# Ledger of designs, part 102: designed miniproteins, single chains, continued (2)

Each design is a single chain, and the fold is of that chain. pLDDT is the mean over its residues in the fold that is shown.

## One batch from the design tools (miniprotein)

Design m7534
Fold by ESMFold2-Fast:
Structure m7534 (fold): chain A 68 residues (1-68)
Amino acid sequence: MEFDKAIEELDRLAEEAKAAGLPEHARYIQRVRDRVRKLYKEGKITPEQARLTVEALRAELDRLIAEA
């Protein structure tokens, strides 16, 4: 998976969290996005690891929305 697509998905998840009334969770996702981008720029993570991060945050957000 292309790294840029993972970053776009993280940005979308943050906006979904805001729309769901979870602004603190949106800020958490934004911090993860910034960390993922920095680590990729430093060569410390792969695009696959970035995608796994997107999947984990997608599942967490879906759980929080279902509980609301």
Scores: mean pLDDT 83

Design m7535
Fold by ESMFold2-Fast:
Structure m7535 (fold): chain A 80 residues (1-80)
Amino acid sequence: MTEVDVSSVEEALEVVRKLKPKVVYILAPVSKMDLAREIAEALRKEFPDVQVHEPLSGIILSVSLSRAIPDDALVLRVVE
């Protein structure tokens, strides 16, 4: 599992293009959930073979998911 902080759709696209993950999880604070949804939509459009999960809010969820996330999954953390 790889965690990367992103602040824009373009950063998220670049990270996915470079790392070529099979699965992507997106985590964002509630205030950035709209940006997280835009990132998810852009990733699904550009990388149809990548499984992009619906964005989730909260850092606590990141810790919980780390126990169930595959080793080759990418976690994008949307930051301010």
Scores: mean pLDDT 74

Design m7536
Fold by ESMFold2-Fast:
Structure m7536 (fold): chain A 67 residues (1-67)
Amino acid sequence: SDELLKQIEEKIKKAIEAVKNKDYASLSASLVDILKIIAKMDPKTKKKAQELLKKTLKKIEDILKEQ
């Protein structure tokens, strides 16, 4: 559902702030929360969520390379 996608977007925001702050515990927790939400989604919404996750992981990798 669109509400679950909004929840993922909020967790993405928290994950990005956590990695910028070098708070790897909070980063890990936010990523686990995203995966838990995706696991409960229907297949159509799951595809959209997987693309958001892929984009998020790329941003996190880019931030980590600069640390």
Scores: mean pLDDT 85

Design m7537
Fold by ESMFold2-Fast:
Structure m7537 (fold): chain A 66 residues (1-66)
Amino acid sequence: SMEEEMRKMVEEAVKELEALGLKEEAKQLRDFVEQLLNSSLSLEAKKTVVEWMVKEVRKKVEELKK
């Protein structure tokens, strides 16, 4: 399902942040997604936001690996 796909993307991003020692950022991502999923936004809007956040996390991870 779309919800399961979103949860997997978030879990992978959180694990990447935790692996880099970014525990606070990982917690903030989890908290943000929990709030987002409990919001009144459409499922399509939630997916768009999750995809954007995961993309930003991946960009940050690549920057920090250098």
Scores: mean pLDDT 81

Design m7538
Fold by ESMFold2-Fast:
Structure m7538 (fold): chain A 67 residues (1-67)
Amino acid sequence: MREKAEEYLKKAKEAVIKGDGEGAARYALQALASGATREEVVKAIEEAARKAGDQKTLDLALAALAQ
């Protein structure tokens, strides 16, 4: 469902900005399950991580997507 995918992408970005790697990974996986593309999820997380300056949160989220 398109709207649910967008909601989870927004929550994943918010979690990255807050430094919540576990939440970011969880919401990223939910966005994929809801119809977001991997490319959309990766872009959203990378943009949020650049704003937050948090490499560890980025790495945790991307590792979850690789499984």
Scores: mean pLDDT 76

Design m7539
Fold by ESMFold2-Fast:
Structure m7539 (fold): chain A 86 residues (1-86)
Amino acid sequence: GEIMEKLGKEFEENNKKANELSDQLESLEDSDEVLEAAQLYTAGLLSPSMRPKAEEALEKVSKYADLARQLGEALYNSLLNLLRAS
């Protein structure tokens, strides 16, 4: 029925989003950008002269955290749609 077709489409869309977010997270991890950003942020806490670089680094760490949260939500929604289709 229409409900099953809708759940199938929502599952496919959530799965595609999860894959895209996973690829973005893997790209950031492979470039060591998150680790470098965390190190710069820590340096900024220890030295006022490093503060502008620490603020820029914090934005990168925040972006990574947001992507990880979005991935978790997309995976949870995919599982919910699978359970509802059963």
Scores: mean pLDDT 69

Design m7540
Fold by ESMFold2-Fast:
Structure m7540 (fold): chain A 99 residues (1-99)
Amino acid sequence: SEKEELYKRIEELLREGKIDEDTAEALKHLVDADPEVARAIIDSIERGMSLEEVRNTLRETALGLLELAKKHGWPQEVIDKLLKALESLGEKPPEELLG
């Protein structure tokens, strides 16, 4: 499946030292929430995006998706995965996005 492909790519990036364990966990949660968006970030890491830029992009992406998810009533399972992605990065979502 696409998710299995993306998980393998994340594991390879972690093995190569291009991302840390917290970033890998956040990416896996993002794959579960939105595999297409996760693929775009993974592609950018493979193209040489720095760890700092990856972590910032993941945080901003997860927060943006959370805002859209709450506004449009996306499934709670998707919201939970986005919250787990932020938690893996050591981030607490803004109170307005928690509900």
Scores: mean pLDDT 83

Design m7541
Fold by ESMFold2-Fast:
Structure m7541 (fold): chain A 100 residues (1-100)
Amino acid sequence: SSEIEKLIDETLAKLAAVRAEIQAEYPGTPEEAIALRAFDLIEETLKKLKEGKLSVEELVEKADEILLLIEQLSNEVQEKMKPVLDLLGEVINKYIEEKL
C-alpha cells in the first residue's frame, strides 16, 4: 500500500528526530539506552512491515516487546516518544486492516 509506505516513511523521519532529541538530553543514561533499543525495534518492525514480511501475530509480538521497553522509561521520556508511538499505532492499524 502506497499510503502505508508513506506513513512508514513519515514515522521513520519522526523517529530519527525524537532519537536525536533523546540522545542530546539524556546522553549516557539508562533512559537513553532503553529508548534507543525501543527505537531500533520500531525501525526493524517498520522495515519488515514495508516489505510485507510480517504476520499479524508477529506484529502483535513486536508491539508487546516495544511497549515493555517503553514502560521502563520515565513519564518525561515516554511523552517525548509519544508522537512516534502514535504514528506507529496508525501504521499497525492500517496494516492489519489491509491483511483482513
Scores: mean pLDDT 86

Design m7542
Fold by ESMFold2-Fast:
Structure m7542 (fold): chain A 89 residues (1-89)
Amino acid sequence: MAARVQEEAAEAWQKALEYGKKAEEALAAGDNKKAAEYYAKAVEHMAKVAEAAVRELERAGLLEEAARAREQVEAEMAAAKKWLAELAA
């Protein structure tokens, strides 16, 4: 079970890195809108990694740590969405 959760998280993390690289390439080309689209996909995959971690904390009975992790993820997602909206404008 743990190995499978790590495998799924690793796949999502690899997708996040791939889209992040494409976003950087789009920024270098001056295509801020395309960069925002790729960063949004990278953030989506990172959110999957974070959600998997929160679920494991909840399963382990670490409810306080899970709640704190969820608050942190929500704050980072809100900041990322704000930044992406500014980049796409």
Scores: mean pLDDT 79

Design m7543
Fold by ESMFold2-Fast:
Structure m7543 (fold): chain A 76 residues (1-76)
Amino acid sequence: AEALGARLEGKTALTPAEAAEVVALATAQLLAQAAALAPADARAKLEAMLAQTATIADPQEAALATATLRAVLAAL
């Protein structure tokens, strides 16, 4: 999360602390959503979403999405 802060600072109005908080909040929200699914289904959907981040045109949005999805997958 903190590692994203420097990457975001030059491209959006987000501070490094704000970027880290966004990733942390998104990770918590996705984990809550994943808890409603069977573990195998949740993992498969998250891995598919992670693969899809490669198609995101905005590198900053791609970085936030990738970091969030990796954090969620690691916490499953």
Scores: mean pLDDT 71

Design m7544
Fold by ESMFold2-Fast:
Formats: C-alpha cells, sequence, structure tokens
Structure m7544 (fold): chain A 92 residues (1-92)
C-alpha cells in the first residue's frame, strides 16, 4: 500500500538522520531520532491491529514533521528536504 511504502521510506530517512547525528557527535539528537523511530514502530503495530491505514498516515505525517525539525537542527538540509517531500506525499 501507499502507507506501507511511506512507512518504509520514513524509517530509512530516520536511520540516515541517526547516522549523520552520530557522525557529528550529536548523541542527544541521535537519541531523539531513535525515540521518533520507536514511536513510529509502535504506531505501525497499532495500525495493523486495528486495520486503520488512515491512522498510520496521520502518525507518519506527525513523525515526518518532527524529523524535518530534527534534520534542520542538525544542519542536514538534504534530509530535511527529503522528509518534507515525503510529508507532502503523505498529506497533500
Amino acid sequence: SEAEKAFEELLALLDQLVAHARKQGNDQLALQVEIEKGMLLISYGISKLINDEEFLLEQLAKVADRGVELARQLGDEDLAAQLEELRRRIRA
């Protein structure tokens, strides 16, 4: 589904953001991204239990918005742009 593809893409972008934060020695920001990833995984599990793709899309949008802010805090404008593009596709 489109929501499944967005979920997988968002996880990959968050993993890239964690890797970049760790390379810059910003362990605090890396931890914040890992928390967002954990919340996303929980939301995905809930969406599967209740069979609600709309709930998943809403949670994906929220995590993507927070990911944009974290990427900008790190100075990773390329990842911020990729997260903003994903956010636009999730919620037009």
Scores: mean pLDDT 88

Design m7545
Fold by ESMFold2-Fast:
Structure m7545 (fold): chain A 72 residues (1-72)
Amino acid sequence: MEELEKKIREAAEEAAKLAKQGASAQEIRDYLVSQGIPEPVATAIALKLSRGEELDEEEIRQLARVALGLRE
């Protein structure tokens, strides 16, 4: 759990930089998938970041739980 939360946090921080530079939701999603984040979770993060929203720590924990279930 903690390792997956850290991966999502780090990937989301980099994706947020891309979003601020004008990257599309699709480009952000593709980046997150390349970091090993499952597509449904990557899509949710990309849509939020493309709207100028940031992920809080509780949201990262929720997404990590979803991603863990999808890895099995």
Scores: mean pLDDT 79

Design m7546
Fold by ESMFold2-Fast:
Structure m7546 (fold): chain A 100 residues (1-100)
Amino acid sequence: SAMLEALRAALEAARAELEAILADLRGGKVTPQQAKARATEILERVIALLESQGTPLGRAAARALRELRDRLLAAKTRDELIQVLSTTIGLLRELIAHLA
């Protein structure tokens, strides 16, 4: 399905962007505030895309990502941000594998 291929490509792009943010945060190349802002924009984009699918799986994944977005926004420390980003990347990897 062209729609599923497009969804998978968008999720892979988001995963790669979040992995780059996590690497930059671990390497001190971005501040926690910069990492939080960039990751939030990516999560909002992915949430909107999953909700637009109109499927039970899309709705469930969007709900899980909204919870992770709220945890990301609430995070006060670099270590809390690393934990939330790692969890989000893991969820995206599982979702991508399910669409394969």
Scores: mean pLDDT 88

Design m7547
Fold by ESMFold2-Fast:
Structure m7547 (fold): chain A 111 residues (1-111)
Amino acid sequence: SASLEAFKLLTLPLTEENKEELAEAIARAIAEDPDRFGGYLLLAQKISKTPTAQYVANLLSGLVAPTEEDVALVAGIIRGLRESKDPRLRERAEEMLASLPADLRAAVEKA
């Protein structure tokens, strides 16, 4: 399951080495089953000893403003939401993209 692979990475510390792998796992998990991904994200937030899952949840909910360090994760989130069959999630992807500063938006679109 793509959601289970994302869950494994969400329980690990976020590093430069695993950031792209986590972004791809999140993109696939949201595209395939956003509700299942949401359940695993919530579980990871509750049981993980690392801040990774909480940070991803905060990016998804708009509680933190993304920086250049977040480009891979934000691109993964937006890709997954855009590939969803749920029109509300596709609308959320466009809202997230539109809220980014121009330079970050360009970087996310290219990632």
Scores: mean pLDDT 86

Design m7548
Fold by ESMFold2-Fast:
Structure m7548 (fold): chain A 68 residues (1-68)
Amino acid sequence: SIEEVFDEFERRVLGVLLDESLSLEEKRAAIEAILAETVARHKLSPEQAAELRAAADRALAQLEKALA
């Protein structure tokens, strides 16, 4: 289901955010790669891809806020 795809995406993004071996730039690149892979693999609609993008942007904003 789409809910399982979103849950897996959020879990993978959280794993990247918690990886202390990665720089902020490397985390951003990894999240972009996960987003692209998820969209392509599951053939997501533009609307579904936009929701995933919004989730990724929220996670990155939260990381930036925590580091500020």
Scores: mean pLDDT 81

Design m7549
Fold by ESMFold2-Fast:
Structure m7549 (fold): chain A 63 residues (1-63)
Amino acid sequence: ALTPAQKAEVNAIIRAFWERVARASREELPGLIEETAAELKAVAPQEAARIDAQRDALLAAIA
């Protein structure tokens, strides 16, 4: 389970991601997805497998 501090940081990263997505071109989306996945894994390494699976799913959805 995530600590309260990790959960707050994860929520902030996810919020920033969706704000960037709303303003991004289609060509920028893969880079944003990859960068956000890396940031999330730095904060919550115990969730790395889940983060990687979600990254792969998002990349497939926009392909």
Scores: mean pLDDT 85

Design m7550
Fold by ESMFold2-Fast:
Structure m7550 (fold): chain A 55 residues (1-55)
Amino acid sequence: ASSEILRLKSLPLEKRKDFIELQVIEGIIDILVALGMEVPAHLVEREEELKTRLS
């Protein structure tokens, strides 16, 4: 069912926000890897979801 929220999410700004969020998550993962820390599975999963959505 379509809603006003879905219409708002179709705006370019929503895709820009998703892209920015992907950048932030990738940056966090890079920092964790550089520090030799374990990368939480939920960050990897979210990164893959965002990449799939933006592709």
Scores: mean pLDDT 73

Design m7551
Fold by ESMFold2-Fast:
Structure m7551 (fold): chain A 87 residues (1-87)
Amino acid sequence: SMLEELRKRREEEEQKKVLEQVKRQLDILYEALKNSDTSTLGLSAQTIRELLPKLDEEQREEVLKYAEELSPEVAWIVRQILAALDR
């Protein structure tokens, strides 16, 4: 139905926005880590913890790949958060 197609499209747009928000937070986390800025590090990590559960497996793999391209330390943080989500 048209209603189901509109709902699915909205969910796909929400997912893309969440993915972009996570990538932006990874950029912030990387800069905070690089500058030893502990004032933003915890907040960025917390935002990533809240957003990652909203992403599917493919999107989580994209996030991890993006983090690995930034630095091994950022990738390690993402892996720790993902591991904590596996109950």
Scores: mean pLDDT 82

Design m7552
Fold by ESMFold2-Fast:
Structure m7552 (fold): chain A 88 residues (1-88)
Amino acid sequence: MELEREITILSTALALNVIGKALETGDFEKGQAVLEKIRELADIVLENPTEENLELFRKTADEVIKALDRGDFDKAIETVEKGIEELK
């Protein structure tokens, strides 16, 4: 319960950061692509909600936020895809 709630909160916060950056830059197409990958990653973590998987999700989220701070949506997508691979 608690882990699932934390995963949901983190996923929501990350999605809001993507939306905010897309609004700032006007790059809605790439913003949408990042959101789709975040949704995929969150679904995988929610299927196996462990502290280890949550830590991987937090690490991925931090790297995505850093990429978004630079306006680098391509790096954000790459970072989420890497996180998905690490969970398989």
Scores: mean pLDDT 84

Design m7553
Fold by ESMFold2-Fast:
Structure m7553 (fold): chain A 58 residues (1-58)
Amino acid sequence: GPDAEGARRGGEALLAMGVASEVRAGPDSLEITLRDGRVFRGEGAAGAREAAGRAFGL
C-alpha cells in the first residue's frame, strides 16, 4: 500500500544519499543496512515505515 511504498522510497533515498549501503525491499517488508553496519528491518506496511523512520534517526 501507500505506506509501504513511501517507506521503500525513503530507503532508496538513504541509499542515494550514501547513508545506507544496502536496501532490500519486498512487497510488505523493508531492510535497510547503514554504512556504519546498523540494520533496520520491518515487516508489513507499518513495520517497513518504522524501519525507514529509525534509519532516518526519527
Scores: mean pLDDT 74

Design m7554
Fold by ESMFold2-Fast:
Structure m7554 (fold): chain A 85 residues (1-85)
Amino acid sequence: KIIETVKKLKEKKSKELVYELAKLTALEAAKLAGRKKDEEFEKKLEEIEKLFKENAEKLMEELTDEDLEEMLRELEKYLKELEAK
């Protein structure tokens, strides 16, 4: 599911890719910390997700295609390992 979403975003616009990449990274960080459900941590992640969404276009302009592809591949590997468990 998440890996499929990432692959589908590679076919879309870069700004959507940056936003979804940041969102998936935040969700994976939440899962790692979710062994201790901390309400403050969850609120912090939601704020970070909003920040990335609002700044997705600026981040896309600052990131090179190579940086974006590298981040995407790393995220895809993490998601694949997580789903395998």
Scores: mean pLDDT 57

Design m7555
Fold by ESMFold2-Fast:
Structure m7555 (fold): chain A 68 residues (1-68)
Amino acid sequence: AEELIKRGEELLKQLREAIRARDFKAALSLAGQLRKVIEELRKAGDDETAERFQKELDKLLREMGELL
């Protein structure tokens, strides 16, 4: 669980930076990687962290959509 949480936090930071840089190709790739981490967290029973990451991902994808 610890390793998945750390990976998810790193992916969220990179995703925010990619969106700010308008690197939408990198942002979509990072979002896909984060979705896999969210699924693995749910399988590991860490639903709270998975929900937090999903909520942040959804917000960032909405922000990106407004920029397109």
Scores: mean pLDDT 84

Design m7556
Fold by ESMFold2-Fast:
Structure m7556 (fold): chain A 57 residues (1-57)
Amino acid sequence: SSELEELLRKAGLGSFVDLLIKMGFNSLEDLSEEKIDKVPGIFRPLAVVARRALLES
């Protein structure tokens, strides 16, 4: 399993793993502000929450 999937599950975001992968988030480094700004606006809050939980906890 990918490191991102394990970290998301540990943070309680396991149910959103498939959605984040579909949006192009396949690694921890993909949770950059630059990449988050490029996803559809409706999904940006989820990507921001994931970034904060994994990188800013």
Scores: mean pLDDT 77

Design m7557
Fold by ESMFold2-Fast:
Structure m7557 (fold): chain A 67 residues (1-67)
Amino acid sequence: MISVEEAAERIAEAALAGDAEAADRAGTLKVSQLGSENGAKALEEGARRGREGPFAEEALRGAQSAK
């Protein structure tokens, strides 16, 4: 398993790079495994940092749902 902070950073970086496949995988993880409040915060911060990118908005929504 990866840390919630690492997951958020991967989402942000993949969003900036435009890697939809990585985004989809990270999204699945947060729905089933990253439901903690710390996970939600990490995902939200990751999404904010990578808000320029295709899945940055989806990552942010996922973080809001995960809390």
Scores: mean pLDDT 51

Design m7558
Fold by ESMFold2-Fast:
Structure m7558 (fold): chain A 87 residues (1-87)
Amino acid sequence: FAAHRAAAEAAQAEALEVARRAMEELRAGLSLEELVDRALEAIAAGDAAAAIGYLAALGEHRLGTDDPAAPEALAAGQELLEAYLAS
């Protein structure tokens, strides 16, 4: 279904844009705690693209890679978020 594919591609593109912007803010001095709060707010709001984007940025920060689209980035971001929630 072209419509489902287009919607998925648009959501992925939006998530990657959120991730790149969040990574730039981290380099500019945004704290990890503030990024975690943004991820939690996006999750609570049901904003899947923003939530995925912030989680990917968190994972990218943890892994030290330049590819927030990597599946490992999302997983690492979830682990980092979980660690902050457990603190």
Scores: mean pLDDT 72

Design m7559
Fold by ESMFold2-Fast:
Structure m7559 (fold): chain A 90 residues (1-90)
Amino acid sequence: PLDATKENEERLTKIIEETKEEAKELSVEELVEKIRELRRKLEEAEAAGDLEEADEYAAKLQALMELLKEKDPEAAEKLAREEAERRAAR
């Protein structure tokens, strides 16, 4: 009835921005730990078939990865490679 697609896009964008603001003061180590925790939660949401929750965790992961890349590009690259290898394994 209402534009659910537009509302979901706006919601995910807001989550990304809020996550960046919340996490901007975190250390590199804290960002790495949060990213790993969110990856685990994303996997659990995907396994449960909760696509809306999975999208939310994916948005938060995107925000944290961008922050990590700004603070420590080497750490961000290592985590990105880890995820790429996991996805390549299916």
Scores: mean pLDDT 78

Design m7560
Fold by ESMFold2-Fast:
Structure m7560 (fold): chain A 113 residues (1-113)
Amino acid sequence: MKKIEEAKELLRKTLLELVKKLGIDADALGAAQAMAAVALAEVEGMSKEVIEELAEAAAKAAGSMSVEAMRLMAEAMMRVGMSKETLETLAEYMEKEGALEHAEAVREVREEA
């Protein structure tokens, strides 16, 4: 319980920073929320199948975010306890959707952590 509440608070603060500092639009906010759902599902201990389906859905929306917003979101997801394996799965789906710069930003965050 305590870990999931801390994860929710950090992700909420990150979403507010994306809006306030980068001026992301509603589509980009929706994409960032989809990414947050992937991290929360893994922290909650949901099945690998559910996490993978959420990652695929988030990757389809990823192109609406700037690469800078994607990097900040990926950093927040790792900070809440998302695994490097799940972050790579997300990057692979982004690459399949043609979001190559977004996939690279996610992989850079994974390697830096």
Scores: mean pLDDT 84

Design m7561
Fold by ESMFold2-Fast:
Structure m7561 (fold): chain A 60 residues (1-60)
Amino acid sequence: STQDQIQQLQRRRETLMDDVQNLERDYSNETDPMVRRILYQQIDRNRRQIDRIDQQISSL
């Protein structure tokens, strides 16, 4: 059902949000520029996935 699809997408979104929060904490505490770049790329990828999920939910 549409509701089940929304619930699955919301759970995936929640997991990605938790990952972003942890990565943002790591980024804030990291002093190595190379490591910060890698962390930022991971944050950006996860945020793009969240945006895609939000669009999917909005289109249902």
Scores: mean pLDDT 90

Design m7562
Fold by ESMFold2-Fast:
Structure m7562 (fold): chain A 97 residues (1-97)
Amino acid sequence: SEKEKEELKKRIEELREKIAAKEAQLTAEVDALNADLEADSSPAKLAAVRERAKELGERQKKIDEAKELIRQAEEYLKKGDLEKAKELIEEAEKLLG
């Protein structure tokens, strides 16, 4: 239905806003991590920084996967496949928490 298509488009826009917010947060956390590396190069600090970098990398990977799911969902919406579009939107929502 047209109403269902409009609801799915709204969910995509909400996901895009959530992605933008998460990307801004990641940028701030990466900047903080880079500042830590400039201040302290001890082995213990380097180990902690590497662990944090892995966490930030996994968060970025989930954001990238969600972006791809949204791209595919929009393609299915254009084709009129509302069921497939909804499944992809739900998967993106799950990835972003």
Scores: mean pLDDT 88

Design m7563
Fold by ESMFold2-Fast:
Formats: structure tokens, sequence, C-alpha cells
Structure m7563 (fold): chain A 90 residues (1-90)
């Protein structure tokens, strides 16, 4: 799953939002839902949809990330905060 996450992040930085979504979907399918990799892949997927103007998908992903941040394990909730903060600071 990490390999696909790395590809999704690289494609997102290059402006290849469709490619970022495809690799993020692969990372999501191969990750445990209660894991930092899953959270990071969801966030990249959400940002890519936002850049493409896909508001419905962006809202759905934001709701899922919020749910994970409130009901996931401590490690997963920490990942939500850490990855969100990292994106703001980069």
Amino acid sequence: PQQFLDQAEQRYRQGDYQGAIQYADQAIRQSDPDSPVYVRALMIRGRAYQRMGRSDETRRISQEVSRIGSVGSQDTRDAVQQYTDDLIRE
C-alpha cells in the first residue's frame, strides 16, 4: 500500500489529479481502514477531487475522514491530525 500512496502523492504534486486518484484508490484497497496509510490516501483522493471540481466526492471523503478522526484508533486519529497539519505547512 505504501508504494501506491507514494505514487498518488507524486502524481498530485505534478497536477495529475486523475492519476493521483487512481493510485490513492489502489492504496485504499490494499490498506487496513484503521491505518495512517488509508487516511493519507483518502486525503489525497479528496484533494484531487477538489482540484477537479468534484464537490460531491470531496464532501463524501471529508465526512469519512472526520468519522475516522472521531472513531478510529488513536494511531489513525493522530494520522488525521498529522497529515492535515503537514499539508498546511508544505
Scores: mean pLDDT 74

Design m7564
Fold by ESMFold2-Fast:
Structure m7564 (fold): chain A 92 residues (1-92)
Amino acid sequence: PVLPEKIDDEATREEASKTGERVARIVLAGGDVIRELAKLGDQAGRDAALEAMGRLLTGEADRVVLEAGDLRIEMEVAPDGEVRASVTRLEK
């Protein structure tokens, strides 16, 4: 916990903290997906994961699903602030 500087700024500090937590969660979840795709040598998948993470970071979307080759990359910011990222191999 941080010592309060002004009582009137409490809501602003809480909002800033929530925004920072959201950004951190997106970066951690997206980074894990990018690391896994790097192990596979899949540059198209890494590029798609970076695009999905960018859309979440800019607030363009709360959920992004991209397909790169035979992979489906999904990233989501849930209403409770939880960030989920997954990579699924597409099969017929």
Scores: mean pLDDT 71

Design m7565
Fold by ESMFold2-Fast:
Structure m7565 (fold): chain A 78 residues (1-78)
Amino acid sequence: MEVLEEMERAGLNEEQQKILLEGLELAKESSPENKEKQLKVAAYQIILARSLGKEITVRPEQKEFQEEAFKIAEELLK
């Protein structure tokens, strides 16, 4: 319940709130060894950042991982 109130305060619409909640649920089950779940979590974060008009900064160490996550985010937005 507190998470929903925080999302409303941030000005997120119902669609953005749904994406964030799905991402948070997936994150609870993800582990470093489960690359597929980690990539989906990153993809949901990318979608949320784009919805808020924020630019995503990527460190060189995470470049390949972020490129895979961007591809998943594009597929989810189709």
Scores: mean pLDDT 63

Design m7566
Fold by ESMFold2-Fast:
Structure m7566 (fold): chain A 95 residues (1-95)
Amino acid sequence: SEEEVERLREKLREMSPLQLVMAASVFAIRAFVALKYNAPKEELKRIIELLRAMVEVLREHLRENPDLPASVKAELEGAIRLLEELIRELEKKLE
């Protein structure tokens, strides 16, 4: 539901940049496993929702914290790129 996705976003917003990168890595691993083992469509859709929520929070964090060190910004931007690529690959599997 929209409320469940919003609650996930709220939890992610409480995280530090390092915690966000770690959370993104965990979600990325889950996506890789689902792709590798051809997870059911319902699971793929759930993973896409989680990855989209993560990307939203990462983008918000970058926008709201312009004074972050360049290395930290690069880590967050790298996480966004990886998750967006995984979303595209997951969406292809729903065809």
Scores: mean pLDDT 86

Design m7567
Fold by ESMFold2-Fast:
Structure m7567 (fold): chain A 77 residues (1-77)
Amino acid sequence: SLAEQALAAMAALYEEGIRLAEELGATEEAAAARAAFAAALERARPHVAAASREELERLLAEAPPLIEAARAAVAAA
């Protein structure tokens, strides 16, 4: 479903954020984010379930370019 795809995209963005924090040496922040990961996704679940199809499709379209932009920013730093 679109909601499941949107949650997967949110999980991918969250995982990428943790990975970038680890690469930057922010290991304490990365560990805290990793510990909070499941709870963060569960807090998002009802909002994703209530979201319109158009909102979910926008999130799915925007997630990959945001991940690539984040990677490029870290590589340039």
Scores: mean pLDDT 72

Design m7568
Fold by ESMFold2-Fast:
Structure m7568 (fold): chain A 92 residues (1-92)
Amino acid sequence: MEPPVDLDELIANHTKEEIEAKVDELIKKLSERGLADYERFKALPVDEQIDEAIRLYDEAVARGDKETEKLLRELIVHLLAMRNREALEARQ
């Protein structure tokens, strides 16, 4: 089993557009599973998207829903990468 993707490696190896596209893809997959509304989730500020994803992750772990757990873990990592990228751009 591969080690989880490190946040710093994700930021170093992917463009802003690639991270944003992956976040959009993962939110769509979450919506297709009936776990979130795509339009509502996407309209949230990035910090609130992270909080909502963590809440849904904890619920998935409690249920033993390994597929949803994996999806939300990937979403959280990419949302954190997007937030950190935005913070770096705002300071340059």
Scores: mean pLDDT 76

